# Designed miniproteins, single chains, continued (2), part 26

Each design is a single chain, and the fold is of that chain. pLDDT is the mean over its residues in the fold that is shown.

## One batch from the design tools (miniprotein)

Design m4869
Fold by ESMFold2-Fast:
Structure m4869 (fold): chain A 87 residues (1-87)
Amino acid sequence: SSSQRQQNQDYVQRIVQHGQNVVINSINRMNQNPSDSQLYTDGTVSLLDGLGNVVQRIVSDDPSVGQQGVDQLQQLKQQVQQFGDSL
């Protein structure tokens, strides 16, 4: 339904926005304290890759691909929360 599709898009949007904020915070932290780069580089790169994959699925005209993005989003949500908590 259109309501379900909108709810899925809103859910994806919120997690992507949160992930982008976590990435920005990690980059800012590494820029302000270069010694932190050894701690956060892998997490930042992994998050950027995960966000890119989810965004690619969101822009698909295929609703089944969009649903796959939503299904994979639970793993991305956990990654965003865990990495964000480490900052």
Scores: mean pLDDT 75

Design m4870
Fold by ESMFold2-Fast:
Structure m4870 (fold): chain A 85 residues (1-85)
Amino acid sequence: SNPFTAEQQRFIEAAQKTEMKKAPNAVESPLLETLVFVDPTTGRTIVVTVDKEKNKIVGVYDTDSGELAMSAELEKILAEVARRS
């Protein structure tokens, strides 16, 4: 099942259509990339976490609400990163 709400899924779709930039305080990882964009519908600043291997958005963070949504895939990748650190 998709762990993202309808609004978070909309942010994922908006990210794919919007120019994204590397987040200024992004955690460097061989497995994950953190990108930021401004949602054109709401004007909110959204941070997305991308699985570099699958080229798939696996996490969404709304900087205005402070809500972080993580897929099971992201949780698995973060566990792998922690093992390598």
Scores: mean pLDDT 74

Design m4871
Fold by ESMFold2-Fast:
Structure m4871 (fold): chain A 68 residues (1-68)
Amino acid sequence: SREENIEKMIEKLSETTGVPIEELRSVSSLEAQRLATIRELERRGVPEEILELVRAGEPEAEALLEAV
């Protein structure tokens, strides 16, 4: 699952960098929120072109979402 993959990445990153797992999980939660937003937009029928921009974190994505 995505949660398992994220948890494994967090563990490895913590071992490599010495950053606390708790702090890395905080960063990971923002990525989880972004993915949830993309799924909701996909459900609403937002064009794939716009969804790609949102996935890439492009600044233009916000302007396009306001236009839709």
Scores: mean pLDDT 62

Design m4872
Fold by ESMFold2-Fast:
Structure m4872 (fold): chain A 64 residues (1-64)
Amino acid sequence: MNDQEIQDMFNALDKDGDGKISIGRLKKVLGLKDNSELNKFDKDGDGTLDYDEFKEMVKYWSQR
């Protein structure tokens, strides 16, 4: 998996430029009905995914 491609996706979703993406934003972008799958990757429980958490989510979803 190309780390640059994951970084580019993260940057595109991180409109605030704070290095975090809100779960609500990811839910909307991915068209999910609930946030349970995304909450699994929110290890800090702060309602956002940092780059490492986002990367693990992408790896999980890419394996299908």
Scores: mean pLDDT 73

Design m4873
Fold by ESMFold2-Fast:
Structure m4873 (fold): chain A 70 residues (1-70)
Amino acid sequence: SSVTAEKALEAGKKLLEQGRYEEAGRLFATALQLDGSLEEAVEALAKLGDKVPSEPLSLEEAQAIIDELK
């Protein structure tokens, strides 16, 4: 897969800036699934957990969103 934890984290941050919290949370969850040591993604999910449920995206869905945001 061409999706990396760093790309998922960056896409999640762009979605947060756009107010797309659910998609942002899912990308942060995907980043943590790929690299569980990403403190920034842990903190972002903790803050979002109060506003929106988040579950990891499939790698194909994550790639589609990352590609859209480029």
Scores: mean pLDDT 77

Design m4874
Fold by ESMFold2-Fast:
Structure m4874 (fold): chain A 133 residues (1-133)
Amino acid sequence: HMSLIELIKDAIKLLNEAFDMIRRKEPDDKIIERLNKAKEIAREAEKIAKNDPKVPRQVKLFLRQSEQILDGISKLVEKGVNRAIVGRIIELQREGLAKLKDYLLSGDRSSLGTAEKKISEAAMLANKLLMSL
């Protein structure tokens, strides 16, 4: 699982960069570039996870959902949605991935439950905003 954990860490790093760019009022194209890189890493992580029978089904589902959330956040940035709300979705998504990483390292089921809660909340907020566009 080391390659999977490394990919999740790389995705978290890109989300931290995107969050800091929002706070610094950087141009949308720079933020979208970081989000698209994070999305590609999440997609690669899902492919690795799907090919490993030792990886739990829930982890595979959360990585797929993370790809969809990241695609949604990029569209919200493109449409000029309020950056504070976009920042909240990024925060929830990075917290979810951090807890997923903790679960993969420790086997702690409470970390998996927290990852589910955070990722589902990020998905709910992103979808609600996308439907209002």
Scores: mean pLDDT 89

Design m4875
Fold by ESMFold2-Fast:
Structure m4875 (fold): chain A 74 residues (1-74)
Amino acid sequence: SEEERIREEMINLLKTELGLSDERAQAIIATLEEQIRDMLERGVKLEEILKTISDPVMKEIARKIYELLEKEKG
């Protein structure tokens, strides 16, 4: 339920701020989740990941993905 809420928050943020459809928002989230998961598994810190993202909306999505992945581990 908490994981579902974080996913819905990300979808709503992309829809509201960037005018994306549900399908496009979900595709972007899935792609970014895979990229962030891979980087974290390689020992890259969230701070370094965020430095590569210029768009503030996408930085917020990256932070929410990190929260989701941390909850998945504990």
Scores: mean pLDDT 83

Design m4876
Fold by ESMFold2-Fast:
Structure m4876 (fold): chain A 68 residues (1-68)
Amino acid sequence: LTQEQIDKIENEINKLLEEKLSSEELRKKVVELLRKYGVDESVIEKVEALKDLSPVELAEYVFLLLSE
């Protein structure tokens, strides 16, 4: 991924956080967003496995994974 694509994904996730979605709904929308930008399936699988995180914690972990 380019830095521009990462920045756009992070911005879209921050917008989803403002929608006050449940952790499950946020995770589904984040997974769809990552697939839209062609993020590797191994990264997406790690995000799908994160079942006990708050919305903010989920977003922060996704940002960390995208920095790799």
Scores: mean pLDDT 79

Design m4877
Fold by ESMFold2-Fast:
Structure m4877 (fold): chain A 85 residues (1-85)
Amino acid sequence: SSLVQLMANLVLGYVRSKSGFEKTMLRTTLTGILMHVVQTKGIDAMKQLVDETLEYLKTIVDEETYQKAKELLDDVMAQVEKQYS
């Protein structure tokens, strides 16, 4: 999925960045994408997209990078869910 690849690239950019500004911009972009998914397809569609993104990442990164990616996506999902709960 092109959307899964986009999400994975944004997450990896965040995890690998040394810039606080770049991390903030990437996190804001991720949050915006997930908010749009919830608004158009619902919360379960967001959870499915995140799960598919993490499964893809698991095949291309080491365990440490995967755990950081999971922590970021779990945190962003929690922020988006608060907006709709």
Scores: mean pLDDT 89

Design m4878
Fold by ESMFold2-Fast:
Structure m4878 (fold): chain A 58 residues (1-58)
Amino acid sequence: DAFKEASRKAAEELNAAFPGVRVEVAEDGSIRIVGAASAEDLRAALEAASKAVAELKA
C-alpha cells in the first residue's frame, strides 16, 4: 500500500525534525502523534503532519 509506505516515511521525517514529539503510523495509514514534550512542539508537529497527510492524499 503506497499510502501506508508514504505515511511511514512522513512519520520518520517528522520524528527526525521534531525530537520532542513521538509520531506513529496507524493501521489505516494515518499519522498519529502519541507524545510531545511541550504544547509548542505538539502544535508544530500537528501543522507539519496535517500538510504531509494532505500531500499524501493528493
Scores: mean pLDDT 73

Design m4879
Fold by ESMFold2-Fast:
Structure m4879 (fold): chain A 73 residues (1-73)
Amino acid sequence: SLEERFEKTKKEAIELIKEGRFEEAYELINKTVKEALKEYENSSREEILRLVGLALRVIGDVIDTELELRKKE
């Protein structure tokens, strides 16, 4: 499902952040979001909003993880 795809990407991106691989983490998120947006480009407004909401939550969680690591440096 779309949710499972974004959860997998979030977990992988967070692992990359913890390894200091920040660019790769955001590139992975960007790739997943672009692929999902292309797949859903002709979908209903509600489906697109759901996709955008999921993407923003993943981005927020990953940024929060990076900020937490930077506070400990």
Scores: mean pLDDT 85

Design m4880
Fold by ESMFold2-Fast:
Structure m4880 (fold): chain A 100 residues (1-100)
Amino acid sequence: DAMVEKILDLIQRAVALLEAAARESDKERARKYVILGASLTLIALNLVIGKRTGELEEAAKIAVKRLDEIIAELRRIDAPQEVIDLVEEIRALLKKLIEE
């Protein structure tokens, strides 16, 4: 499914930007970026598993809820706007996947 592949690509881009932000940040902020990147990676893995097991809709619903928490944390720590925009696009595509 082209939609799932696009979502996975956007997650990988967001993780790469978080890794870049972590390298340019102080130790405490860098730790937060690493944790957020790990959370996005777990979402990607759960979507891949869901696609293979026929549980993609359930995985996507869990991902949307988790992304709401991630977006709130990204805004709280003043993460780069490009990262926030990518995560919001991921969330919108996952919602479209659930609703269609």
Scores: mean pLDDT 88

Design m4881
Fold by ESMFold2-Fast:
Structure m4881 (fold): chain A 68 residues (1-68)
Amino acid sequence: GLVAPETVPVSQIPKEQLPALIEAAVNLAKDNGADPEKIESLRQKAEEALKAGDYETALAYIKEIFDL
């Protein structure tokens, strides 16, 4: 199910779950009527951080998407 970062400690989320979290955050933000350009910008940054192996930066952008 969709989960807000506030209900689960972000530091305990395994790195292999980050792509699924990006998708979940984007879908939740779209469902809540958030700005599509802002969603896409944050999604791109989260995906780039994941590809670079910067999991903390990826999680920070995922949290920003959830907070939209």
Scores: mean pLDDT 74

Design m4882
Fold by ESMFold2-Fast:
Structure m4882 (fold): chain A 74 residues (1-74)
Amino acid sequence: SRAERIAEETKRIKKLVDEGKFDEVNALIDEHLAKARQARENGDLETALDHETVAAIGRMYLALKKLEEERKKK
């Protein structure tokens, strides 16, 4: 299902964030956003939303990790 694919991709991204592979995570987010743009150009709004959802969750994981690091600087 769509939910299962989103869950699988977001689990992969979270693992990379937990491993500190931020450049790889950013590249993966950019790939999903590129696929979302292509899907929108083709009128496939559901596929676009799926890729945008994965990218948004990935950005959330990165933001939470950055907040944790900022707290350690004080």
Scores: mean pLDDT 84

Design m4883
Fold by ESMFold2-Fast:
Structure m4883 (fold): chain A 79 residues (1-79)
Amino acid sequence: MRTGLLASGRFKGGKGGVLLWARAEELLLVITKKGEPPVVRRLPRSFLDLSREEQLAAVLELAKEVFGEDAEFEEWTFY
């Protein structure tokens, strides 16, 4: 699928979630933190050239910038 929801996740302790959405020319990573406005990161489509494991690791690293070093996924789903 060229566009649409590629992945979603939730963080431990009800801290928030993540959505990875594909557009024609870019990806949008939307990080939601409880009680705060969502953080949007634009990623190049070349991010999809990474393995699923590398994609997950990169998303977790970006999430640590929002939630701190203790950020951990409770649930993660690829579509």
Scores: mean pLDDT 78

Design m4884
Fold by ESMFold2-Fast:
Structure m4884 (fold): chain A 82 residues (1-82)
Amino acid sequence: MMSFEEILELAEKLLPEVKERLKPGMTSEEFLELVREEVEKLLKRKLPEDELLLITTAILDLLAEVPMEEIRERLEALRKSL
């Protein structure tokens, strides 16, 4: 599984393209598919669903301008539940 640092770095790299594709009223499922497509495009491979969920969560928190310490705590809690 990816480290916290790897997840955050990937999320930050994906953030500009995700922002361009983000639409008002988008469902959580539509957002997850958007993130999946951008990840596959950037890495030219698929990620495991667990890692995709961690990256999606990191991107959502970055979009919401959540403090870094809260993002870390949320990702660690989510990782333990996966």
Scores: mean pLDDT 80

Design m4885
Fold by ESMFold2-Fast:
Structure m4885 (fold): chain A 94 residues (1-94)
Amino acid sequence: SHQDELVEKAKELAEELAKAVLDDEPESKIGQIALEFLEIAKQLSEEAREKVIEYLEELKKRIVEELGADNPKAQRAVLILDRLIQEIKNLPEP
């Protein structure tokens, strides 16, 4: 469905965002990916937004498990993903 395609695109953008943070890409690039993610998130149904939030929570866990909780890059990536989760929750009803 169109919603399933948007969910997959949101997941791809989240992975790209995490990779950009871990690779120390410029803040302008990280910000651009985050904005693209939020534009997709605005188009998601409430149920689809919940699926994306669950995926972001799993992505945070994977990063911490792979790099360690004390890794500064992991901490930064988790902080940015937490901010995206909060911004999705603050979006108006679709």
Scores: mean pLDDT 88

Design m4886
Fold by ESMFold2-Fast:
Structure m4886 (fold): chain A 91 residues (1-91)
Amino acid sequence: SRRAFIEEQFRREKEAAKEVKERIEEELKKDIDEKDKKLLKEQVEEMERLLKEAEELLAAGDLEGAMRKIIELGALITLTEMRLWVLKKEE
């Protein structure tokens, strides 16, 4: 079903977001540039907002809205992973 498909996508993105947030927490323990520190914190806040919005839309039965937020979350996760990769390469 469409709902089951979207719930499965959301499950995968929640797991990916959790892993990325854990990696950000480890990077924030290091001596990194204040600009990167600020950006990583902002990305965590945006991921948490998108997670909450997707969950609320799914609960409301807005499958189209939920899928849009899940796609936005996936894109943010990818961008954040690329930034973390660059930061590790500078060490």
Scores: mean pLDDT 86

Design m4887
Fold by ESMFold2-Fast:
Structure m4887 (fold): chain A 60 residues (1-60)
Amino acid sequence: SQLAALQARAAEIEAQNAQLEKQAEEGAKKYPEYAEKIRANARGVIALANAAMQAQLAAA
């Protein structure tokens, strides 16, 4: 079913978002002067991914 495929994709996006958060924290430790910008960029990407996922689920 199309809904099951979208749910599987949502799980993939969730895993990618978790990895991005981990990378952002590692980057913040390496470049503390840019920590706020690194975290803000990660939050922005995650927000866009979540918005796209919600739109797809709403359309299903």
Scores: mean pLDDT 83

Design m4888
Fold by ESMFold2-Fast:
Structure m4888 (fold): chain A 98 residues (1-98)
Amino acid sequence: DIDAAIAEFRAHREEALAGPGGSRLARALARILAGEDAGLEELLEMLAGFEAKREEADPETVAHLEALRATVEELLATPELSGEEKLRRLMEAELAAA
């Protein structure tokens, strides 16, 4: 249940951000949840780094990364969505690509 995953992440968001060495991904997701497009932009930069190695990646991984990138770009183009809704759509895209 994606809603349960979002609720759990929200409950532990402060712990994920509080320590030096918190995951770059966790910080990006927390910013998305807060409605900050900077989180989506950081996630897009992370995906671009993986795509630079796409010729060495298996086709399943390449398709997964392309699907996630398309979702992030669509969410950046849809500013009317809440941060929680943007995070939900991103998690749904991740689940569909897996």
Scores: mean pLDDT 68

Design m4889
Fold by ESMFold2-Fast:
Structure m4889 (fold): chain A 74 residues (1-74)
Amino acid sequence: SLEEFKQAMIDLLNQLFAANPSWSTQQKIELVEAVAKWEKEAIESSGLPEEEKEKYIEVVDEVKAEMIAQIKAE
C-alpha cells in the first residue's frame, strides 16, 4: 500500500541516519535526494498503471520534503 511504502522509506532513511551519526546535515540531505531519485526511477520503470505511478511519486516527494525539513531542524 502507499502507507506501507511511505513508512518503509522513512524507516530506511532513519535507520541509515542512526547507523551513521557522524554524517553532516549536507550528507544526510544528499542521501535523501539520491534515494528519492532512485525510487522515482524505479516507479517510472515499473509496470504499474499511470495513475498509481503518480500516487507513488507523490509519496516519494512528500517523504523527501518531510525528511529534509526534519534534518534542517536538527
Scores: mean pLDDT 87

Design m4890
Fold by ESMFold2-Fast:
Structure m4890 (fold): chain A 73 residues (1-73)
Amino acid sequence: SLEEALKKAAEIMKSYQKKVEENKDDPAAVRKALAEAQRKIMELLIEAGFSPEKAINAALVAGDEGALREVLE
């Protein structure tokens, strides 16, 4: 469901934000953490039945709950 997908995406982004805090002086680690978060969100949304286009666009805006909701509608 949309609501379930939004909750799971928020958890992935929360995990990413913690990694950013822990790796402020390591741009490579931050970049890897972002790529992993985006990949997990894309996989989550594709498995939930959203199109690849919506999954990609949602991953790019996943830090903004309102924008994420608009992309998935």
Scores: mean pLDDT 81

Design m4891
Fold by ESMFold2-Fast:
Structure m4891 (fold): chain A 93 residues (1-93)
Amino acid sequence: SAAAEEERRRKLGREIVDLFVRTAPAENLAALDADIAQLRASPVVDQAALQRLQQARDLAQQAIALAAAGDPRAADYLAESILLVVQEVGAKL
C-alpha cells in the first residue's frame, strides 16, 4: 500500500539522519558549504537552488547545536536539512 511504502521511506530517512549525525556532522556541514560555494561560482547562478541549500545548511547547523544541548529536536532539523539536499540533487539528475 502507499501508506506502507511512505512509512518505509520515512524510516529509511530517519536511519540515514541518525547515521549522518553519528559519523561526521562538522564534515557534512563543510560539504554543504562547498556545494553552496560551487553554486555561487557558477556563471549562471540558480538562485532557487542556492536558497534551498542555504536553508539546508542553516537547519544542519541548528541540528548540531540542538544535538550538543541534548535536544531531541536535533534529528528533525537534520532530517529536514537532508531532505532539502536530496530533493535538490534529485532535481539535477
Scores: mean pLDDT 70

Design m4892
Fold by ESMFold2-Fast:
Structure m4892 (fold): chain A 66 residues (1-66)
Amino acid sequence: EKYKYIPGKEEEQISPYSGRKAKATFTPKYDKVYSKILNVILKKGETYAVDEETYKNIEKYLKPIK
């Protein structure tokens, strides 16, 4: 799945949107959140990774992961 978080692959996981390392991990607050920036539907309960710039643009729909 696009942007899905892969444990142990954070150093290799590149955001297709920005081309930067996907360091920001998050889960959606709501089921089936559509992100115009990522051009994907985000599933509640799934963990995603994107670069920090992309994360800031969509963070209002997201819960940060510790």
Scores: mean pLDDT 57

Design m4893
Fold by ESMFold2-Fast:
Structure m4893 (fold): chain A 80 residues (1-80)
Amino acid sequence: MLSDEEQRELLLRAIELGKKQAELLKSKGFTDLAKEMEEFIKEIEKKLKSGNGEEQLKLLKELGDFMQRLQQQADALEAA
């Protein structure tokens, strides 16, 4: 079972990965998707600052789900 500190570290690493994904999307010309990712990450960071341990797990799940959805959209645009 992950501690609250370990959950926070995992969420911070996920945020970093999301920022890298946004940069990759910008390099491919998907600027609107990149901006959507950046705005979502900012909202997650704001909630992380004011949240408790239980909310950290929820934020991690929400971020993961959002990253996957956005990746699927980017893949669809590349296939078109």
Scores: mean pLDDT 78

Design m4894
Fold by ESMFold2-Fast:
Parts: sequence; structure tokens; C-alpha cells
Structure m4894 (fold): chain A 78 residues (1-78)
Amino acid sequence: EAYKEYLKILADYYRKAAEIVENSTDSDEEIVAKIEKELSPYIAKLVREVLEQTGGDKEAAAKRLREIADLYEKLAES
């Protein structure tokens, strides 16, 4: 159904966001701006929140974003 396809798309976007965060040497603001332009403003907002929650630790933020992606994939399979 359409809802499950939507969840799969969200999972893919969060995985891409995690890769951008993990591989970036840019500031948190620059990372968020890049994600907003390349993926989605909605994903960018959540990435900003994750970066704030992890104290700017990009490795921890990327791990959190992958955990979110895994949850959306699991929901899409249910």
C-alpha cells in the first residue's frame, strides 16, 4: 500500500542523511543546509534535532539517523 512505500522512502532518505553527516567535515549548519537542498526540508529539520541531541558529534548523529532508518524499514515490513 502507499503508506508502506512512503515509509521505505523515508528510510532511504534517513540513510542518505546519515552518510552526508558521517562523511562531512562541514559545520552542523552547513550539513543541515546541504540536506535541505539535496533531500528534504523535513529531513533537514530532524537532522538538526539529532545533531543538537548528540552535542554536534557527527558519528553519534549518523548512528542515530541509521537507527531511525531501520525503524522505518521495520514499520514498512509490518
Scores: mean pLDDT 82

Design m4895
Fold by ESMFold2-Fast:
Structure m4895 (fold): chain A 67 residues (1-67)
Amino acid sequence: MLSPEEAIDRVVRFALRLAKEGLSPEAVLRGARTVARHYGLNDKQVEEAVRAAAEALRKAGIEVELP
């Protein structure tokens, strides 16, 4: 079983991969939310994972509105 911290890290890595493949920020964050739920994260942890993904995208120079 993944810890919440490990699941969030995997969601962030997934989001960065999708962004590198040319998906829009909105599509990337939607995918991140779906993957976070698939890992069994609760609603608060899903929101934390999506926020972490958005921050990682911003650090990579991609303009994103925080969820």
Scores: mean pLDDT 80

Design m4896
Fold by ESMFold2-Fast:
Structure m4896 (fold): chain A 78 residues (1-78)
Amino acid sequence: GVEEAIKRLEEAVKAGDNDAARQALDTLLQLSEGLSPEELIKAAKEVIRASEGLDRDTAIHAVATALRLVGLAIEKEL
């Protein structure tokens, strides 16, 4: 689930594996529709923290992923 995807992202950052990090980000987006607003915001925060350890292109993808997660959380609260 989401916790496993976040863990994979953290492990990918520690390993310097930008391809694995992108796969974890894509998995988080695929799971996003089933998440509560609180889970979406928590996942977005973890993605932003992870972005600091990624290359530029992967960090841009991470920021875009976090923005989509926040946007979905806002839509679910309306």
Scores: mean pLDDT 84

Design m4897
Fold by ESMFold2-Fast:
Structure m4897 (fold): chain A 81 residues (1-81)
Amino acid sequence: SVEEAAYRAAEAAKKAGVTEAISNGHRYFGPELAAAASAGAGMAQGGNKEYARISGKVLQTALGEDRARRAMEGAAEAAKA
């Protein structure tokens, strides 16, 4: 699911950093999953609030508001863990 994809992206971002998660997302996922991965990576790192805001907008464009919100929820769960 989009939530699971974002959660996994956030976990990857915690371990490798936002840049690596973004690069891998675009490489291994389709555009929608890449967008979810990007949002998750931004949220997980916590230190890049501007990136999180921008990726949230990109995610809304790619997935629509409901799926974007769900992806952000998945990322938040990973950040909390």
Scores: mean pLDDT 60

Design m4898
Fold by ESMFold2-Fast:
Structure m4898 (fold): chain A 100 residues (1-100)
Amino acid sequence: SKKKKAKEEIIEEVRKLAKEKGLDEETIEAIVELVERELEPLVEASDEEIMEAFDAPSLDEALKKAKERIMKEVKEIIENKPPPAEVLRKAIEEVEKLRK
């Protein structure tokens, strides 16, 4: 399926970008899981529904727009927000301090 290939390509690009930015494996997997959840409707939807959602004249153009949108969101998460793994670790450390 062309839609499944697009999903796989986007996930690979996300992993590559996160690794290049020096994120740890736990944070990379958390970001990948978020992206996979956002891309589930893309695989389930018809070609026409995807084309309408992205206002694109073809499935290829719609999938390209979907990739651009996801990559923009991922860059914002990496550059402007603390990683999920660091937030979880900090919360665990605070609970640990309260017990000592």
Scores: mean pLDDT 72

Design m4899
Fold by ESMFold2-Fast:
Structure m4899 (fold): chain A 79 residues (1-79)
Amino acid sequence: SEEQHDGLIEHFDFLEEDIDPERIKDLDVLNTRTNLQTEEFTKLTEDYFRLSSVHNLERNDKESNEKEKKSMELGEQGI
């Protein structure tokens, strides 16, 4: 049994008997795949935030310009 846990002993100093080696290997594969997926998601989220911020700035500028046009129309009314 000790020979069967040689690989686990490198990672765990007191949990080797309670941990299934095959389950750990499956979790490592899933963790690697999840990390790759997370990196792609982070890039997409970053791009979305940058594009959204630019769009919000352009939208606010357009609305300000529209308000200025209306102020010019209302200038004769003392506004």
Scores: mean pLDDT 55

Design m4900
Fold by ESMFold2-Fast:
Structure m4900 (fold): chain A 85 residues (1-85)
Amino acid sequence: SAVDLLNEAEKLALKEGNKEARREIIHAQSTLTAYDMLRLSGEPSAELREKIVEKINEEIDEAKEHASPEMQKLLDEARELIERE
């Protein structure tokens, strides 16, 4: 799942001592959790869904700017899963 991939990316960032990547991954985890809660409360409009997915993608892109290649791969896989939902 996207949550599992973000968790693996966060663990890798911690192992690497990469505080900047880890911070941005935590932001992405928080936004994804908020999005999942919104979806459980009801079906969001297409416009609202697109805005939230765009926000998650921005946070993933910020994490990727600081991320190792291995971490970037996990973040890209998480992004693809989020966009499919």
Scores: mean pLDDT 82

Design m4901
Fold by ESMFold2-Fast:
Structure m4901 (fold): chain A 76 residues (1-76)
Amino acid sequence: SLRQELLETLLKLIEAEEKKDEEAVKKYTSEIQRLVLQALEQEDFELVQEASELGRLYNEDKEKAKEKILELKKEV
């Protein structure tokens, strides 16, 4: 599902940043932008809101964002 792909890509982005892999960070950041646009095109506003909330959490506390994404991945 688009949601599973978004959550997996967000987790990969966080892991890339933890490893200081600048090339992977750029790749996954671009992929997140593509997935959010796809969600908007599909009118999946719940997924767009969830992505926005996770992005806010990531800017406030990266560790909590990672924990939340891992928790959400278990639900899918």
Scores: mean pLDDT 81

Design m4902
Fold by ESMFold2-Fast:
Structure m4902 (fold): chain A 94 residues (1-94)
Amino acid sequence: TKGLEEVLRFALELVRRVLSPEQVRETERRVRSQSSPVRGIQVALEGIGAHPDRELGLRALEEVGEAVSKLDPESIDVAVTQVAVGSAIASRRQ
């Protein structure tokens, strides 16, 4: 779980960098209520994907995807997280 915990920390750093203080506070609250780093990352992706600047949001989602791509591809948790990133990117391109 170490790799996904590191990705979650990175995703939260992106949340703090790109979102408003109110959105950061709400996203971090929702992340803390999750029982797993996979669920925490999904919540962070939702917050980033809702960013009004589509290009900025897309770039941040792609950075999370790059971080996940460095993890073990045989891990089910990693695969689920990769699908979540891909879905967030696809939805934001609409």
Scores: mean pLDDT 82

Design m4903
Fold by ESMFold2-Fast:
Structure m4903 (fold): chain A 74 residues (1-74)
Amino acid sequence: SERDAILAELRALRDELLALAEELAESDPVMAQTLRAAADYIDAVIADESASLEELRSALGFVRALLRQLRAQA
């Protein structure tokens, strides 16, 4: 289903954000904290069984935009 596909992508992106946060923990602690906060946001969205498809798409769009912005500033 579309919901299952979005949830799977959100979990994958959450893991990627946490891995990047660990990598940046010493060199850029502020960015590492931002990435951990984004991962926490994803976990909250995933845990909400009542979350609509629109809310899930919004969360996915937010995380993708965040990663795109970080890549542009690197």
Scores: mean pLDDT 84

